# Designed miniproteins, single chains, continued (4): the designs that were tried, part 19

Each design is a single chain, and the fold is of that chain. pLDDT is the mean over its residues in the fold that is shown.

## One batch from the design tools (miniprotein)

Design m12631
Fold by ESMFold2-Fast:
Structure m12631 (fold): chain A 81 residues (1-81)
Amino acid sequence: MLEELLKAIEELLKKLSEEEDEVKRAALESAIALLVVAFLEELSKTEEGREEYIEKLKEILESFKDIPKLKELVESLIKHI
């Protein structure tokens, strides 16, 4: 489950990086935020590998931080971790 959520978050961030329509961007940002919440909720039920999964999520988010149109979202999501 955690690996599938990480993959989904990365895929939606890639889609958001290519999207220029404001309404579609808002929908993608909401979907990404909900997936991050779902990931953190699933992570809270896991006793092993929690730090490794948090690090994987941070690495994914940080890989998009240099894209100006994603900067605010990425910084906000990193603060939630």
Scores: mean pLDDT 82

Design m12632
Fold by ESMFold2-Fast:
Structure m12632 (fold): chain A 92 residues (1-92)
Amino acid sequence: MEKQKELLKKAAEEFRKAAEALRNGDIPTARQELLKGIKLLDEAKDAVSREVMHAVIAASLYVAGADAGFITPDEAARVVEHAAELLEKEAK
């Protein structure tokens, strides 16, 4: 696998872990896993499409909203899962 594709795949795995943590109500763990994924994407640079970037920004905002109590963890999990799906597609 190319280095950039490996980073996208690992980022998707971290986003999947974040979504699972959200579904379990563990927002601190979800935040940590999301941040790990974002760090991997920063290393991937130009490999990240605009569509993926929009999904990642939305995921970050929804996790922050769940932490603040005005978005449900399940709704945030769906948005994070969507970002993971797009990352998996880009990593292929």
Scores: mean pLDDT 83

Design m12633
Fold by ESMFold2-Fast:
Structure m12633 (fold): chain A 98 residues (1-98)
Amino acid sequence: MTEEELKKRREEYQKLSDAATKAGEAIDRLVEAAQRGDRSAMREAVKELVKLAKEYGDEAYKIATEELQRVIDANPELAEAFREALEEFKKGYEELKK
């Protein structure tokens, strides 16, 4: 790997770190909304995750998907709502590829 490639990877890592932080914030909002039964807030959080995946690409999509799966596994009482949110997020991301 060239020195220029190393510098570009560090810049991409910083972008990915920012994306992961924003994805975490959106997932936290999704969890709070689900706990309150606020379907509008849940949909808004999913739209934020789709926008992040659009801006930062496949790596941000992977991070958000993995974190949302962890939330599903940790919250069995809300698992159905979170699975619906994960499905909506995946569909939104697939539509961006078209």
Scores: mean pLDDT 76

Design m12634
Fold by ESMFold2-Fast:
Structure m12634 (fold): chain A 94 residues (1-94)
Amino acid sequence: KEKERELLILEIILTKINFSDYPDLAKAIIRQRVEEALKRGLLTEEEYQEIMDAINDEEKFKELIAKVLGVDPDKLSKAQIESLLFEKIEELRK
């Protein structure tokens, strides 16, 4: 449950970064995924709101990256952030 939640959050961050040129599409994909996770009991209402706030606010999105990756996103390139996300996703998948 904890691992599944962390994996979902990492995948959401990666989706927003990869679809930065298509923000409405990114938001639609993320919304669908977090709504499914909420319905399945994988996320709490509070966690759902935190993720939805992060995808709509760049500062909150940076805070989410910092919290999840333990890094300062302002000091890293997009490629470096993507690399760290892929590494954590693979580690969590076993």
Scores: mean pLDDT 80

Design m12635
Fold by ESMFold2-Fast:
Structure m12635 (fold): chain A 66 residues (1-66)
Amino acid sequence: MSPVEKAIRAFEEAANAETLEEAIRKLSEGTFYWMRAFLLGTLTPEQREKLRELAERASRRELELL
């Protein structure tokens, strides 16, 4: 599984988290793999947009659980 795929999965899991702790953990995991994918220079514009949208959903879920 590539860093991009790991980031996407982590943000999707964060967006569907049932606890604040899970949401924070998965959001952090997604951000880590997103940064790794960025540093590798392999992100397409479509992948960047998908990660942005998923990260926003994950952040909203964290706020809902606060």
Scores: mean pLDDT 83

Design m12636
Fold by ESMFold2-Fast:
Order: C-alpha cells, then structure tokens, then sequence
Structure m12636 (fold): chain A 65 residues (1-65)
C-alpha cells in the first residue's frame, strides 16, 4: 500500500533528523523498524512512528540490531 511506503519514508526521515540509527523496511503489510534501541531518542523515534502507524491502521514490528 502507498501509505505503508509513506510511513517507511517518514520513519527513515525521523531517524535522520534525530541523528539516530534507525532503518525501516516493509515486510508484507507490516513496517519493520531496526534500531539498537539503546537510547531514549531511539525509543522516542520508534514510539512516534508507532503512533502514526496506529492512526493509519498499519502494524509495526521493532527489531534490535
């Protein structure tokens, strides 16, 4: 879905803006985020993406590197 691609692009953009190591991938109809998940900023970026995903009805899965 195009909204899923848009959310993936948003996630990557938020990671870049925050200076965090975050990757976004699409797997089926899920958004997969990969991050060390060690810092509060990394957790905040993931949480912000989850909020947007919930509004769009998209599933998000988080994987630690």
Amino acid sequence: MSRLVGLAILAIGLGIESGEEIKARIEGDELVLTSPLETERERRVVEEVREHAEALGIKVRVVRE
Scores: mean pLDDT 74

Design m12637
Fold by ESMFold2-Fast:
Structure m12637 (fold): chain A 69 residues (1-69)
Amino acid sequence: NLKEILEKALEQAEKGASPKELAEFLRKYIETNELSEEEKNKLLILANLLEESSKEEAISALKKALEII
């Protein structure tokens, strides 16, 4: 469930996880779970965005992603 993984990622971000750690968390989820190609692409785009983000930008991006699911 995309909502559950994004909520877990946001919780980790709020606890101080780095953008790189958040990106790796999402990539690992893609590798270990059966997802549609659309879901994989959405999470991969988000992971790539998070890796290039500040902590504040990462939290904002995750909150926005949760709004559009």
Scores: mean pLDDT 83

Design m12638
Fold by ESMFold2-Fast:
Structure m12638 (fold): chain A 88 residues (1-88)
Amino acid sequence: AAARIQEIIDEYKAWAEELNKTYADVTDEAELEKLAEEVRPFVAEKLREKLLAEGVEEEVAEEIRAAIEAGDLEKARALMDEVYEKRE
């Protein structure tokens, strides 16, 4: 149960980490901040799509997307735990 939520989080963490590897040579702080801003919404949107495909309510999937976009993985996990608790 909790393992599946953790798998989703870890999958998108690994994916975000892989994307960051392509920008390892970028040393400009403003450019890095811009890339982080661009990458985070992309990862968040992909997670939202996956949650919707799994039957999660659109409102909840959007809250989880927003939490990931903000970089608040603890909030995203708490929201996913709430979704799982309501899954029958």
Scores: mean pLDDT 63

Design m12639
Fold by ESMFold2-Fast:
Structure m12639 (fold): chain A 57 residues (1-57)
Amino acid sequence: PEIQIDVDDQGVVTDVSVLGEVPPDEAIRLALETIEKLRAQGVPVDPALERTVRELA
């Protein structure tokens, strides 16, 4: 699957989309893993996005 990351003008990640034929539970897992990798690299992630993805996981 392809992962698309949207970033605002301040460099904050505001959305993570998983593209392709992926089951919803796998898509949520991939999104969460992507957010964790970005945070590990020091990339700021919108707290609202992180909360939403964790609630779906």
Scores: mean pLDDT 78

Design m12640
Fold by ESMFold2-Fast:
Structure m12640 (fold): chain A 75 residues (1-75)
Amino acid sequence: SEEEIIKLERQKLLYEAFAGSSRFVADRLLEKAKQTGNQNQLQLAEQNKKTAEELEKKVEELEKEIRELKEKYRS
């Protein structure tokens, strides 16, 4: 239904926002770690990168589901 598509699109937007935020934090922490040699900042950058990758995968799964639903309702 249209309601199902709207719910998935909203969920996708939320995961995209969180993925972007985690990616930004990871990049900034990595940059700072390279300048300071701080191992804790490097580890935190790696954790945020992993979180971003997991959220990006969820976005891809939601994009596929949304596409399949749109195709099904158009056909």
Scores: mean pLDDT 87

Design m12641
Fold by ESMFold2-Fast:
Structure m12641 (fold): chain A 78 residues (1-78)
Amino acid sequence: MKKKEELINKRIDLVRKALRTLIREASKQLGRELTDEEIDRIINDKEEFDRLIAEVPDPSLQEAIRRLRKIYEELKKK
């Protein structure tokens, strides 16, 4: 692939799907069922994201979600 935008968009989509899966798992641990729309809102809202992550009892899951969102934000800047 020679198009930088195509590669970035594919990576953004992959990271976004991974984030949705992990946030859904985190929400289940908190006794909540989140819709895909609510999860997408949380991914794009830093304050809502930080609030949710602070409540996650599993530190490994917390770190994985934080790492993926950092990658997502960096990809969106390019």
Scores: mean pLDDT 78

Design m12642
Fold by ESMFold2-Fast:
Structure m12642 (fold): chain A 90 residues (1-90)
Amino acid sequence: SQSDLFSQGMQRVQQMYDRMRDDANRMLDRGVPVDDVIRRVNDRFGQQMSDLVTWMTQQGMSDQDQQQVVQFGMDQLGRVHDDVRSRSQS
């Protein structure tokens, strides 16, 4: 169903967030500068979101549901940025 498909898209974004957060923390632990960490996170987010949008379209997800999943992804990207900057100042 469209509801099940939407839930799968949201879950994929959550997995993307968890991976981005883990990768960012590992880079910070290695002494990578914050701006370089943000750049890497942005590059990987763009690639993963492109793949996710392709998947959502191939599955026949509605444009409205796709927009909500993409917006959730962008919100999660912002959350990673905030966490990285906050951690660097601690």
Scores: mean pLDDT 87

Design m12643
Fold by ESMFold2-Fast:
Structure m12643 (fold): chain A 100 residues (1-100)
Amino acid sequence: KKEEIEKLVKEADTALSRIQQAADAGDAEGVREAANRFVEIAKKLAPYAVTDPEVDRHLTVMTTVLGLLSAAADIAGHREVARILSEATKAVNKAIEDAK
């Protein structure tokens, strides 16, 4: 389980980096693909976040960054990017709540 968690955290960090790159480029489709992968990984991590404070901290930090990227995209006028990131943030938060 520890090896699986470490792999999922790495994959989530990679997906978040891809979201950031696509968002900076104004690439809504790239953001959508990377955000969908991030949400899938976050759903797999959410049950571990209930009992593992380190996983909970990682998900909280990543979700906060996702929210900040959504706000930055909105300020920049990238409406579709902001919408996708806002929806992804809500999906991750729901997955964490559903795991409790």
Scores: mean pLDDT 83

Design m12644
Fold by ESMFold2-Fast:
Structure m12644 (fold): chain A 80 residues (1-80)
Amino acid sequence: MDIGSIISQALQQSYQLSLQGATQQDIDDIMQQAYDGGATSVTIGIPDLSSDLQNQYTQWSNQSGQQQGIDAHTQSIQGS
């Protein structure tokens, strides 16, 4: 239930952001928040996102270490 709600919210927010031209980094951050919140083994399908982005999220779900990904991504943003 809780995980399902988090995923649903993240998918809805990502979809809305894609409609207003948000960056892939913004979308990745929202989806990563949902994953870190407890969704460790789910395949996320967003109909209006590219297949490449969908595949990236599948890879994240398949491999552990999403915190490492967040840390690297956050460091990259702060470094810019």
Scores: mean pLDDT 51

Design m12645
Fold by ESMFold2-Fast:
Structure m12645 (fold): chain A 84 residues (1-84)
Amino acid sequence: AVEELVRRRLEELRKWLREKYKLDDSVIDQVLSLVENAVRSPSEALQQQYIDQLRSLVESNVGKAAADELAAWVRAFLDELRAL
């Protein structure tokens, strides 16, 4: 089911953010919340708004390269879900 795929990908994202970027759990929770909101948004404009918010949040904590990588991952994930 799509819901199972989303849960698994978010768990993988949490682990990746914690292990690679050493983000605080509070920041990780905010990022995952924004990704969930993007996934649930039918509008590309709203999805982009959530991506911009998570990008800004990550950039302020661990820098631009991490923010760019995360934004690209979220866009690819949303594109994958749209193709289903």
Scores: mean pLDDT 84

Design m12646
Fold by ESMFold2-Fast:
Structure m12646 (fold): chain A 72 residues (1-72)
Amino acid sequence: MTKELEAFGYRITITPAPGDEIELIPDDQNKGVYVVVNGKRYFFSLTSLPPETMAKMIEIATGAEVRIERTE
């Protein structure tokens, strides 16, 4: 099931690998997002790297398909 989150001027779209459960939790303090896959939590900063680089890092860490685009 595809999950979407809009935060900090970005739209994040994540499709987990088959059989995986995924949740997105924004973190205002650190300007990033927690990606929770099967109960494991990974943090990614949304202000440190270009969106395409952040998407690739999340894909490598989680095995999910990821798209990040600027909204503002």
Scores: mean pLDDT 78

Design m12647
Fold by ESMFold2-Fast:
Structure m12647 (fold): chain A 102 residues (1-102)
Amino acid sequence: MKEKKIEELEKELKETENEEKREILEETIELLKKAKNELEVEYVLLQRETALLILEGAPEEEIRKKAEEALKLHMEINQNPEYIEEQKAKMPEIIEELVKYT
């Protein structure tokens, strides 16, 4: 599944003229190549969806929902209590930055 998703994104990248969207696609492809399991793949794809919602000027509520879904998967991937606490502490800052780019 990972290889098919990478191929789809590489095709989108070749057809994309928008510089910001190209940066999102390039970063997503790089992260997908580094993904070690299905949860990491899902997390990377949620990050892409969140970034695209920001680029498209989606409502703050939709951006928040996707960011929360991504954070939930991030906590499942990283079962380190210290890492989870760091992510929780960073959550308001992350959401504020995401909304800022809308």
Scores: mean pLDDT 72

Design m12648
Fold by ESMFold2-Fast:
Structure m12648 (fold): chain A 88 residues (1-88)
Amino acid sequence: ELEEKIKKLEELKKLAEKVIDALNYMSLNPGVSLEEGQKTYQLYLETMKLAVELLGLPAPKSAREFAEFPYKALEKATKALEELLKKK
């Protein structure tokens, strides 16, 4: 169903944005707690799983790919969502 796919892509977009925000926060605030780092990592794993399932994105294999992955997921989810919203 079109609405269900739109909802899942919107969820992926929000997850990717939250990961990017959390990573930026950690970069600007050195010494964040281990707990905050673990929460960010869990959010990243959820984003990766959903992006692989919905967009067929390959899992990151290097540190650079790992850093770029949330941005790629956000871009592709946004484009896919825009195309589906034009169709409805």
Scores: mean pLDDT 78

Design m12649
Fold by ESMFold2-Fast:
Structure m12649 (fold): chain A 81 residues (1-81)
Amino acid sequence: MSLEELKERVRRATEEGRRALEEVEKLKDAKSKEEILRLIGATLRRIGMIAELVATARVAKKQGYDELAQEALELARELGG
């Protein structure tokens, strides 16, 4: 996989993960069934984007793109915290 393809994967996962994190924060006081289902969906998307960043970091490290790998892991930590 090219450096540009890996950078695009990091960008997309980060953008989607940040959107999911924002949705989780907005729904933290969810009281209705519909809001709780949306909160579950947003939480699963956030976890999925963290996993995608970790997977992309492993591929980047294997390809010798150590700086991008470290950036992806730090972004995964940001989405997890």
Scores: mean pLDDT 85

Design m12650
Fold by ESMFold2-Fast:
Structure m12650 (fold): chain A 85 residues (1-85)
Amino acid sequence: MKYEIIITLDVPKMMGRATAEAIELFLKEHGITPLSVSYSYDPEDPLKLTLTFTFENEEEALKAKELLLNDPTFSNIKSIEVKEV
């Protein structure tokens, strides 16, 4: 069974891909490789970005959440949710 992390953060419009790539690179540098990444903007707030990363197992998803919440580079993250898929 696969796991997703759903990340909500504030970024300027059109920075969604760059933000997703930065987080993916950070996770890969810490030994975690996501299976997929997607992003979307809130239709009512173009500064509100949602990123979804899919992982092979729960351990990788939980470690990714811990790493992102504890790193000052990603202080603009408002929430991270973990979901089984």
Scores: mean pLDDT 79

Design m12651
Fold by ESMFold2-Fast:
Structure m12651 (fold): chain A 55 residues (1-55)
Amino acid sequence: MVGEFLNAVQTGDLETAKRLLEQMSDGEVQRAKELAALMSPEDRETALRLIAEVE
């Protein structure tokens, strides 16, 4: 699920990204935060914002 979430962020499919976050475990969310640091600043900011909204 982590890779699908990050791909949804990169493609601008924020509805899919949000649905995937609702299904992810705490460990998968933590991995997504770590991998988001390797993305572009724009995509990283979007990913971290969506994660904060679910937490």
Scores: mean pLDDT 81

Design m12652
Fold by ESMFold2-Fast:
Structure m12652 (fold): chain A 60 residues (1-60)
Amino acid sequence: SEREEQLRRVEKDLRLMYKSGTSQENIDAFAAVAARILEREYGVPREQAEAVFERVKAEH
């Protein structure tokens, strides 16, 4: 679905930010904006998006 595709795209972007040495502060700021867009535009529950972001963060 478009929701799953957009969530996967944001996950990929976050992983690239970690690999590029982006600061945690900037990653957190990006994630907050991304969660809002995913909820408002694609209907992804905020808790679902945040769970994905927490998992990616824990892997780095």
Scores: mean pLDDT 87

Design m12653
Fold by ESMFold2-Fast:
Structure m12653 (fold): chain A 91 residues (1-91)
Amino acid sequence: MAAVEEVKERMRKASEETLRMAIAVGSLKEVLEEAKKKGLPEEVIKSIEQRLAEAVAELSRLLGLDEPLSEAQLQAAIEVAEEIYQARLAA
C-alpha cells in the first residue's frame, strides 16, 4: 500500500485532471455531510454516496494506485490539491 507521503508526492506531480478530481471528492464529502445533517431523503444520500465512491475510485486510478485511497490518503490528496489551487489564486 502507498504511504500518505507517496500520495502527496504523486499529487504534487499530478495532472490538472487529477487535481480537479481531488477537489471534486472534497466537495462531494462536504455535500454528503450537509445532506445527512439536513435529513435529505435516503435516495438522495445514497446517490451522493455512489458519486463519491466513483470519484474516489477514479482519483485512485489517476494516481496509479491498485487499491482505493484510505481515508488518511484521501484527506492528504485533497489538502495538497487545495494548497496548489490556493497558491495559484494568490499568484
Scores: mean pLDDT 83

Design m12654
Fold by ESMFold2-Fast:
Structure m12654 (fold): chain A 73 residues (1-73)
Amino acid sequence: SMEEMIKKFIELEKKKIDTLSKEEQEKKLKAVEEAIKEIERMRERGEIDPDKAEQYLKLLKEIKKYLEEKIKE
């Protein structure tokens, strides 16, 4: 399913994040935050399919949460 594919992608991204320096994790966090804002703006303007926007936002927000947790370590 799409949800299982997203879960697998998130797991791979988390493993990649674990190999990054704190500086690289902070840069990635900023990039993820900007991506979230852009997808939200696109959704508000009707420029993206709502279901796809929700899937992307769910994925990005989970990666953001993981980055925030890792940076605090």
Scores: mean pLDDT 85

Design m12655
Fold by ESMFold2-Fast:
Structure m12655 (fold): chain A 88 residues (1-88)
Amino acid sequence: SITDLNNSITYMNNGMNGDFGTGIGDTSISMGMVNSSYSNTTNPTSGNYISISMGNMNTGMNSTTIDDHNYYTTISITNINTSVSILS
């Protein structure tokens, strides 16, 4: 949706807490640089794929994935210089 696109753009610049993957369809988020704490909670309703790709991450990342038979979440980070936590 347009709202999801706007949120993705905002988080590419700010790298703050986000709730990506709520709604319909697949979600793909690509960030050039994240230089603050990033927290992502994924709660797909059906058949959703959520892909988060970052060029650089300078601080901690926390991603929570709700267990659902119809979801897939991928996080790709080119450069990381701190901790990443993925919870499901």
Scores: mean pLDDT 42

Design m12656
Fold by ESMFold2-Fast:
Structure m12656 (fold): chain A 90 residues (1-90)
Amino acid sequence: MEIKLEISGNTVTVSVKASPDAVKVEVIAMLVGNELLVFVFEHLADGSVRVSVASVDLSKHGIKAESVELPEKVKEVKGGETVTFTLTVS
C-alpha cells in the first residue's frame, strides 16, 4: 500500500495505491494539534486488515484547523488500483 497526501487550500486529497490482494480501503482522519493523521485500513481478500498512517503538519501549509470532515470513508478496490478520498479541514 502506498499513501499520498496532496493539499490544495483547505482540501486534502488522499491517494491510496491498494495492495494486489486488497478488496476495500477505509480511511479515518483525525487532527492532533496541527498534525493531520490519516489512518488507512486496507481490507485484504483473506479477511485480514492492514493499517498504515500518513501525516502532514497543516501549519507548514498555512492552515489552522480545529476539525476535519471526510464525507466518503470507504471504497471497494481491485488489487493494485489507486483510489482517492477527499477531506476538508477547517
Scores: mean pLDDT 83

Design m12657
Fold by ESMFold2-Fast:
Structure m12657 (fold): chain A 116 residues (1-116)
Amino acid sequence: SPPIQIVQSGGGTVAEGGSVTLTGRVSGTDLSQTVLSWLFQRPGEEPRLIAMINGHGTVFIDPRYQGRFTPSQDVSRQLVSLDISNARKEDSGLYTQQAWRGDQATYGEGVELTVV
């Protein structure tokens, strides 16, 4: 099987109360058979799982982010996205996408988001 690769984009700077989309382009796997996770890390904190999606839709959203954070996928474009609405300053940090195939995990390089 080809190796899984994740190329992340989006992030940058967003105004408080604004909206932003974080995206990962996934290759080397069938998105319908792959669980994609979003890990979020604030400066000085451990990474935490905030959302999961698979071929059947959203598997998990951290209750602290429900209603503001929405994972989605576009299988035809090999994209998995996280939409963030009503951005808060505490949403600033590193967002890393993780893909699981069996017991093997692959990580994207992460994208930084700064809420100003």
Scores: mean pLDDT 86

Design m12658
Fold by ESMFold2-Fast:
Structure m12658 (fold): chain A 80 residues (1-80)
Amino acid sequence: SMEEIIEELRRELERFRRTGTDEDLERLLEAVSRGMEALSPEQQEEVFRRFREREAAHDLSGRESVETLAEIVLEVLEES
């Protein structure tokens, strides 16, 4: 369900923010992938639009880019 996808993504984002480990990064990327697959093509375009906007406004590290992408995917899922 959408609620389970949102809960998983939120949980994995919180874990990665806390630990920063490669194992938790892999779990977060899997949760982001599932979130993206649950979105319509129009919603996926909105995720990438917001992500490019935030990257253009900020000098994001690799870690910050992944966290930012996860946050945007979560935002768009919750707006659905």
Scores: mean pLDDT 87

Design m12659
Fold by ESMFold2-Fast:
Structure m12659 (fold): chain A 110 residues (1-110)
Amino acid sequence: VKGVKVPVKNEHKVFKTKGESLEEAAEKALEILRKESIPEVVKAAEEVIERVLEQAKKNGLKGYGVEVIILADEEGHATVTVRALDENDNVLVEATSEGRPGAAGARPPR
């Protein structure tokens, strides 16, 4: 998924969830997003969360928290950034939903 339009402009939303695992923290984050966000933002967040969980699992990283950052521009285009966090809120994995529009397309997916 790529950047999405939201009914707000120049808005910043940041929240953290915690659980006994990254999967539990991610489920809590998605529950919040489904209640408070438009479907396009939820879909973007689901894709980013899936990538973060897969990357953490492949690298054998243990985490207990998820931080979600939603940034909306003046046109209502939003990016969703998700960070997997350890027990001390250190960032283990980070991914962003903006989908590499135009100028960012040269970066390899690593």
Scores: mean pLDDT 71

Design m12660
Fold by ESMFold2-Fast:
Structure m12660 (fold): chain A 82 residues (1-82)
Amino acid sequence: SHEEAFERMREALRLDLLSPEKKAQLEAILDTLRELTEGLSSEEIEERYDEILEELMERTGQSRIFIEPVLRLYIAILRDEE
């Protein structure tokens, strides 16, 4: 499920080991990712990859180099949960 995938994302990104500031920043990115991918399968996210990537960058203000690994990791985790 998406909820299980996001919990695995938090673990993989080691959020519990981050400073409160960095944890809040990544949680905001994950919240935006959740909104943009709601109801989508890993395959549907892959098909909309560039659109989702651009929207994540615009809404979070983060660069492609930072966002793309997060998006790729989420797709891999979600696929494993399917």
Scores: mean pLDDT 82

Design m12661
Fold by ESMFold2-Fast:
Structure m12661 (fold): chain A 90 residues (1-90)
Amino acid sequence: SNLRVRLYALPWSPYSRAMEAALRASGLPYEVETDLELMKARGITSVPALVVLTAAGEEVWRSTGPAPAEALRRAAALLDAAGGDLRAAS
């Protein structure tokens, strides 16, 4: 399946920066979204929020707040279970 990881983040937030640093270190492919209107459309009220989406954009899992290691482990497990290819985002 074509599961994807998306990080909803704000550049000024220390917790958002910590989550993105952990994502980069993990090699897990991810997208970053900083648009507040897109966050509101998904009911995201705090950052960082790490979300796993289907190819259709359907949300299958969400984690909010400062727990990079636990959030990444859960997201990676979901992608592994779905048979996704893991690529480094560089």
Scores: mean pLDDT 76

Design m12662
Fold by ESMFold2-Fast:
Structure m12662 (fold): chain A 96 residues (1-96)
Amino acid sequence: SKRELINQLIAQALRAIGLELDSTDPLVVETARVLLESVMLLMRNIDRLSQATVQGFLRRLQAIEDRLLTATTDAELRRALADARALLEEIRRLVG
């Protein structure tokens, strides 16, 4: 439902804020900011996007967050950041 989707987006935003505030790693902080911007952009455009599209992006954001949390090397963190930036640009292109 739309309500469940909004609740998932809010939860994702809060997790991104927590990572930005609690992390001392600049790559984690920057990735968290990109993830938060992506979630905020989806929330601002939720009525313009299909629920399936928003859920698809939410799953991809969650996959990037998981990689960020399980990363053991700077190379893994840089790949997560690159993927997060690419996803944000894809959302930006979709919403105008």
Scores: mean pLDDT 90

Design m12663
Fold by ESMFold2-Fast:
Structure m12663 (fold): chain A 78 residues (1-78)
Amino acid sequence: SVAEEALARAQAIIDEIAASESFDDQILASLMAMALAIAKLSGDVVEGLRLMAKAARNFGREEDAARLEELAREVEEA
């Protein structure tokens, strides 16, 4: 499904951020992983992706935030 594909792509973004040796990026990756887990458990996939995008933006990762917002849009339109 579009939602399952979006969650898999969100996990890939988290993994990219987690590969950073930056302490701030490690915190961000942990927060995003928690939001992703909650989205999977609640089924609130669009809200979860938007929350992850907001977290990424607050940590200065504008490109990753835009990727997550596009995933949320794709799920919302499906």
Scores: mean pLDDT 87

Design m12664
Fold by ESMFold2-Fast:
Structure m12664 (fold): chain A 65 residues (1-65)
Amino acid sequence: SPPLSPEARQRLLRTVSKANEKPTEEEQKRYLGELLGLSDEEIERMTLDDLVRRLARKLQQEEQR
């Protein structure tokens, strides 16, 4: 996996922390998937790890200006 900047890593950790406040893994996946603009059906097909990795990549790309 590509290295994250400290800022992107902190954003990722904060987002994952908020997801972890949800009582079920399904709600955690939904929270992350909605932030990524994914449908409920796409979220169901992905693992929590897949969603975290996609979020990390999105945050890294957004730092390129």
Scores: mean pLDDT 78

Design m12665
Fold by ESMFold2-Fast:
Structure m12665 (fold): chain A 59 residues (1-59)
Amino acid sequence: GGQALLEAYVLLKGGNIEEAVEVMRAAGETKQADAFKKAYEENNGNSGEAYIAARKAGD
């Protein structure tokens, strides 16, 4: 589901990485949640890179 990823992206832009990851995990999107968090940490808080990585993990 793209809805959980979109909600997570909005939360992340607000600075709530922990809530963003929880939203995706609660939706069962574990691979996307892991990719999202990893990309965010590896790219010094870049929300765009986190979103792109999560989309690729969901495909």
Scores: mean pLDDT 79

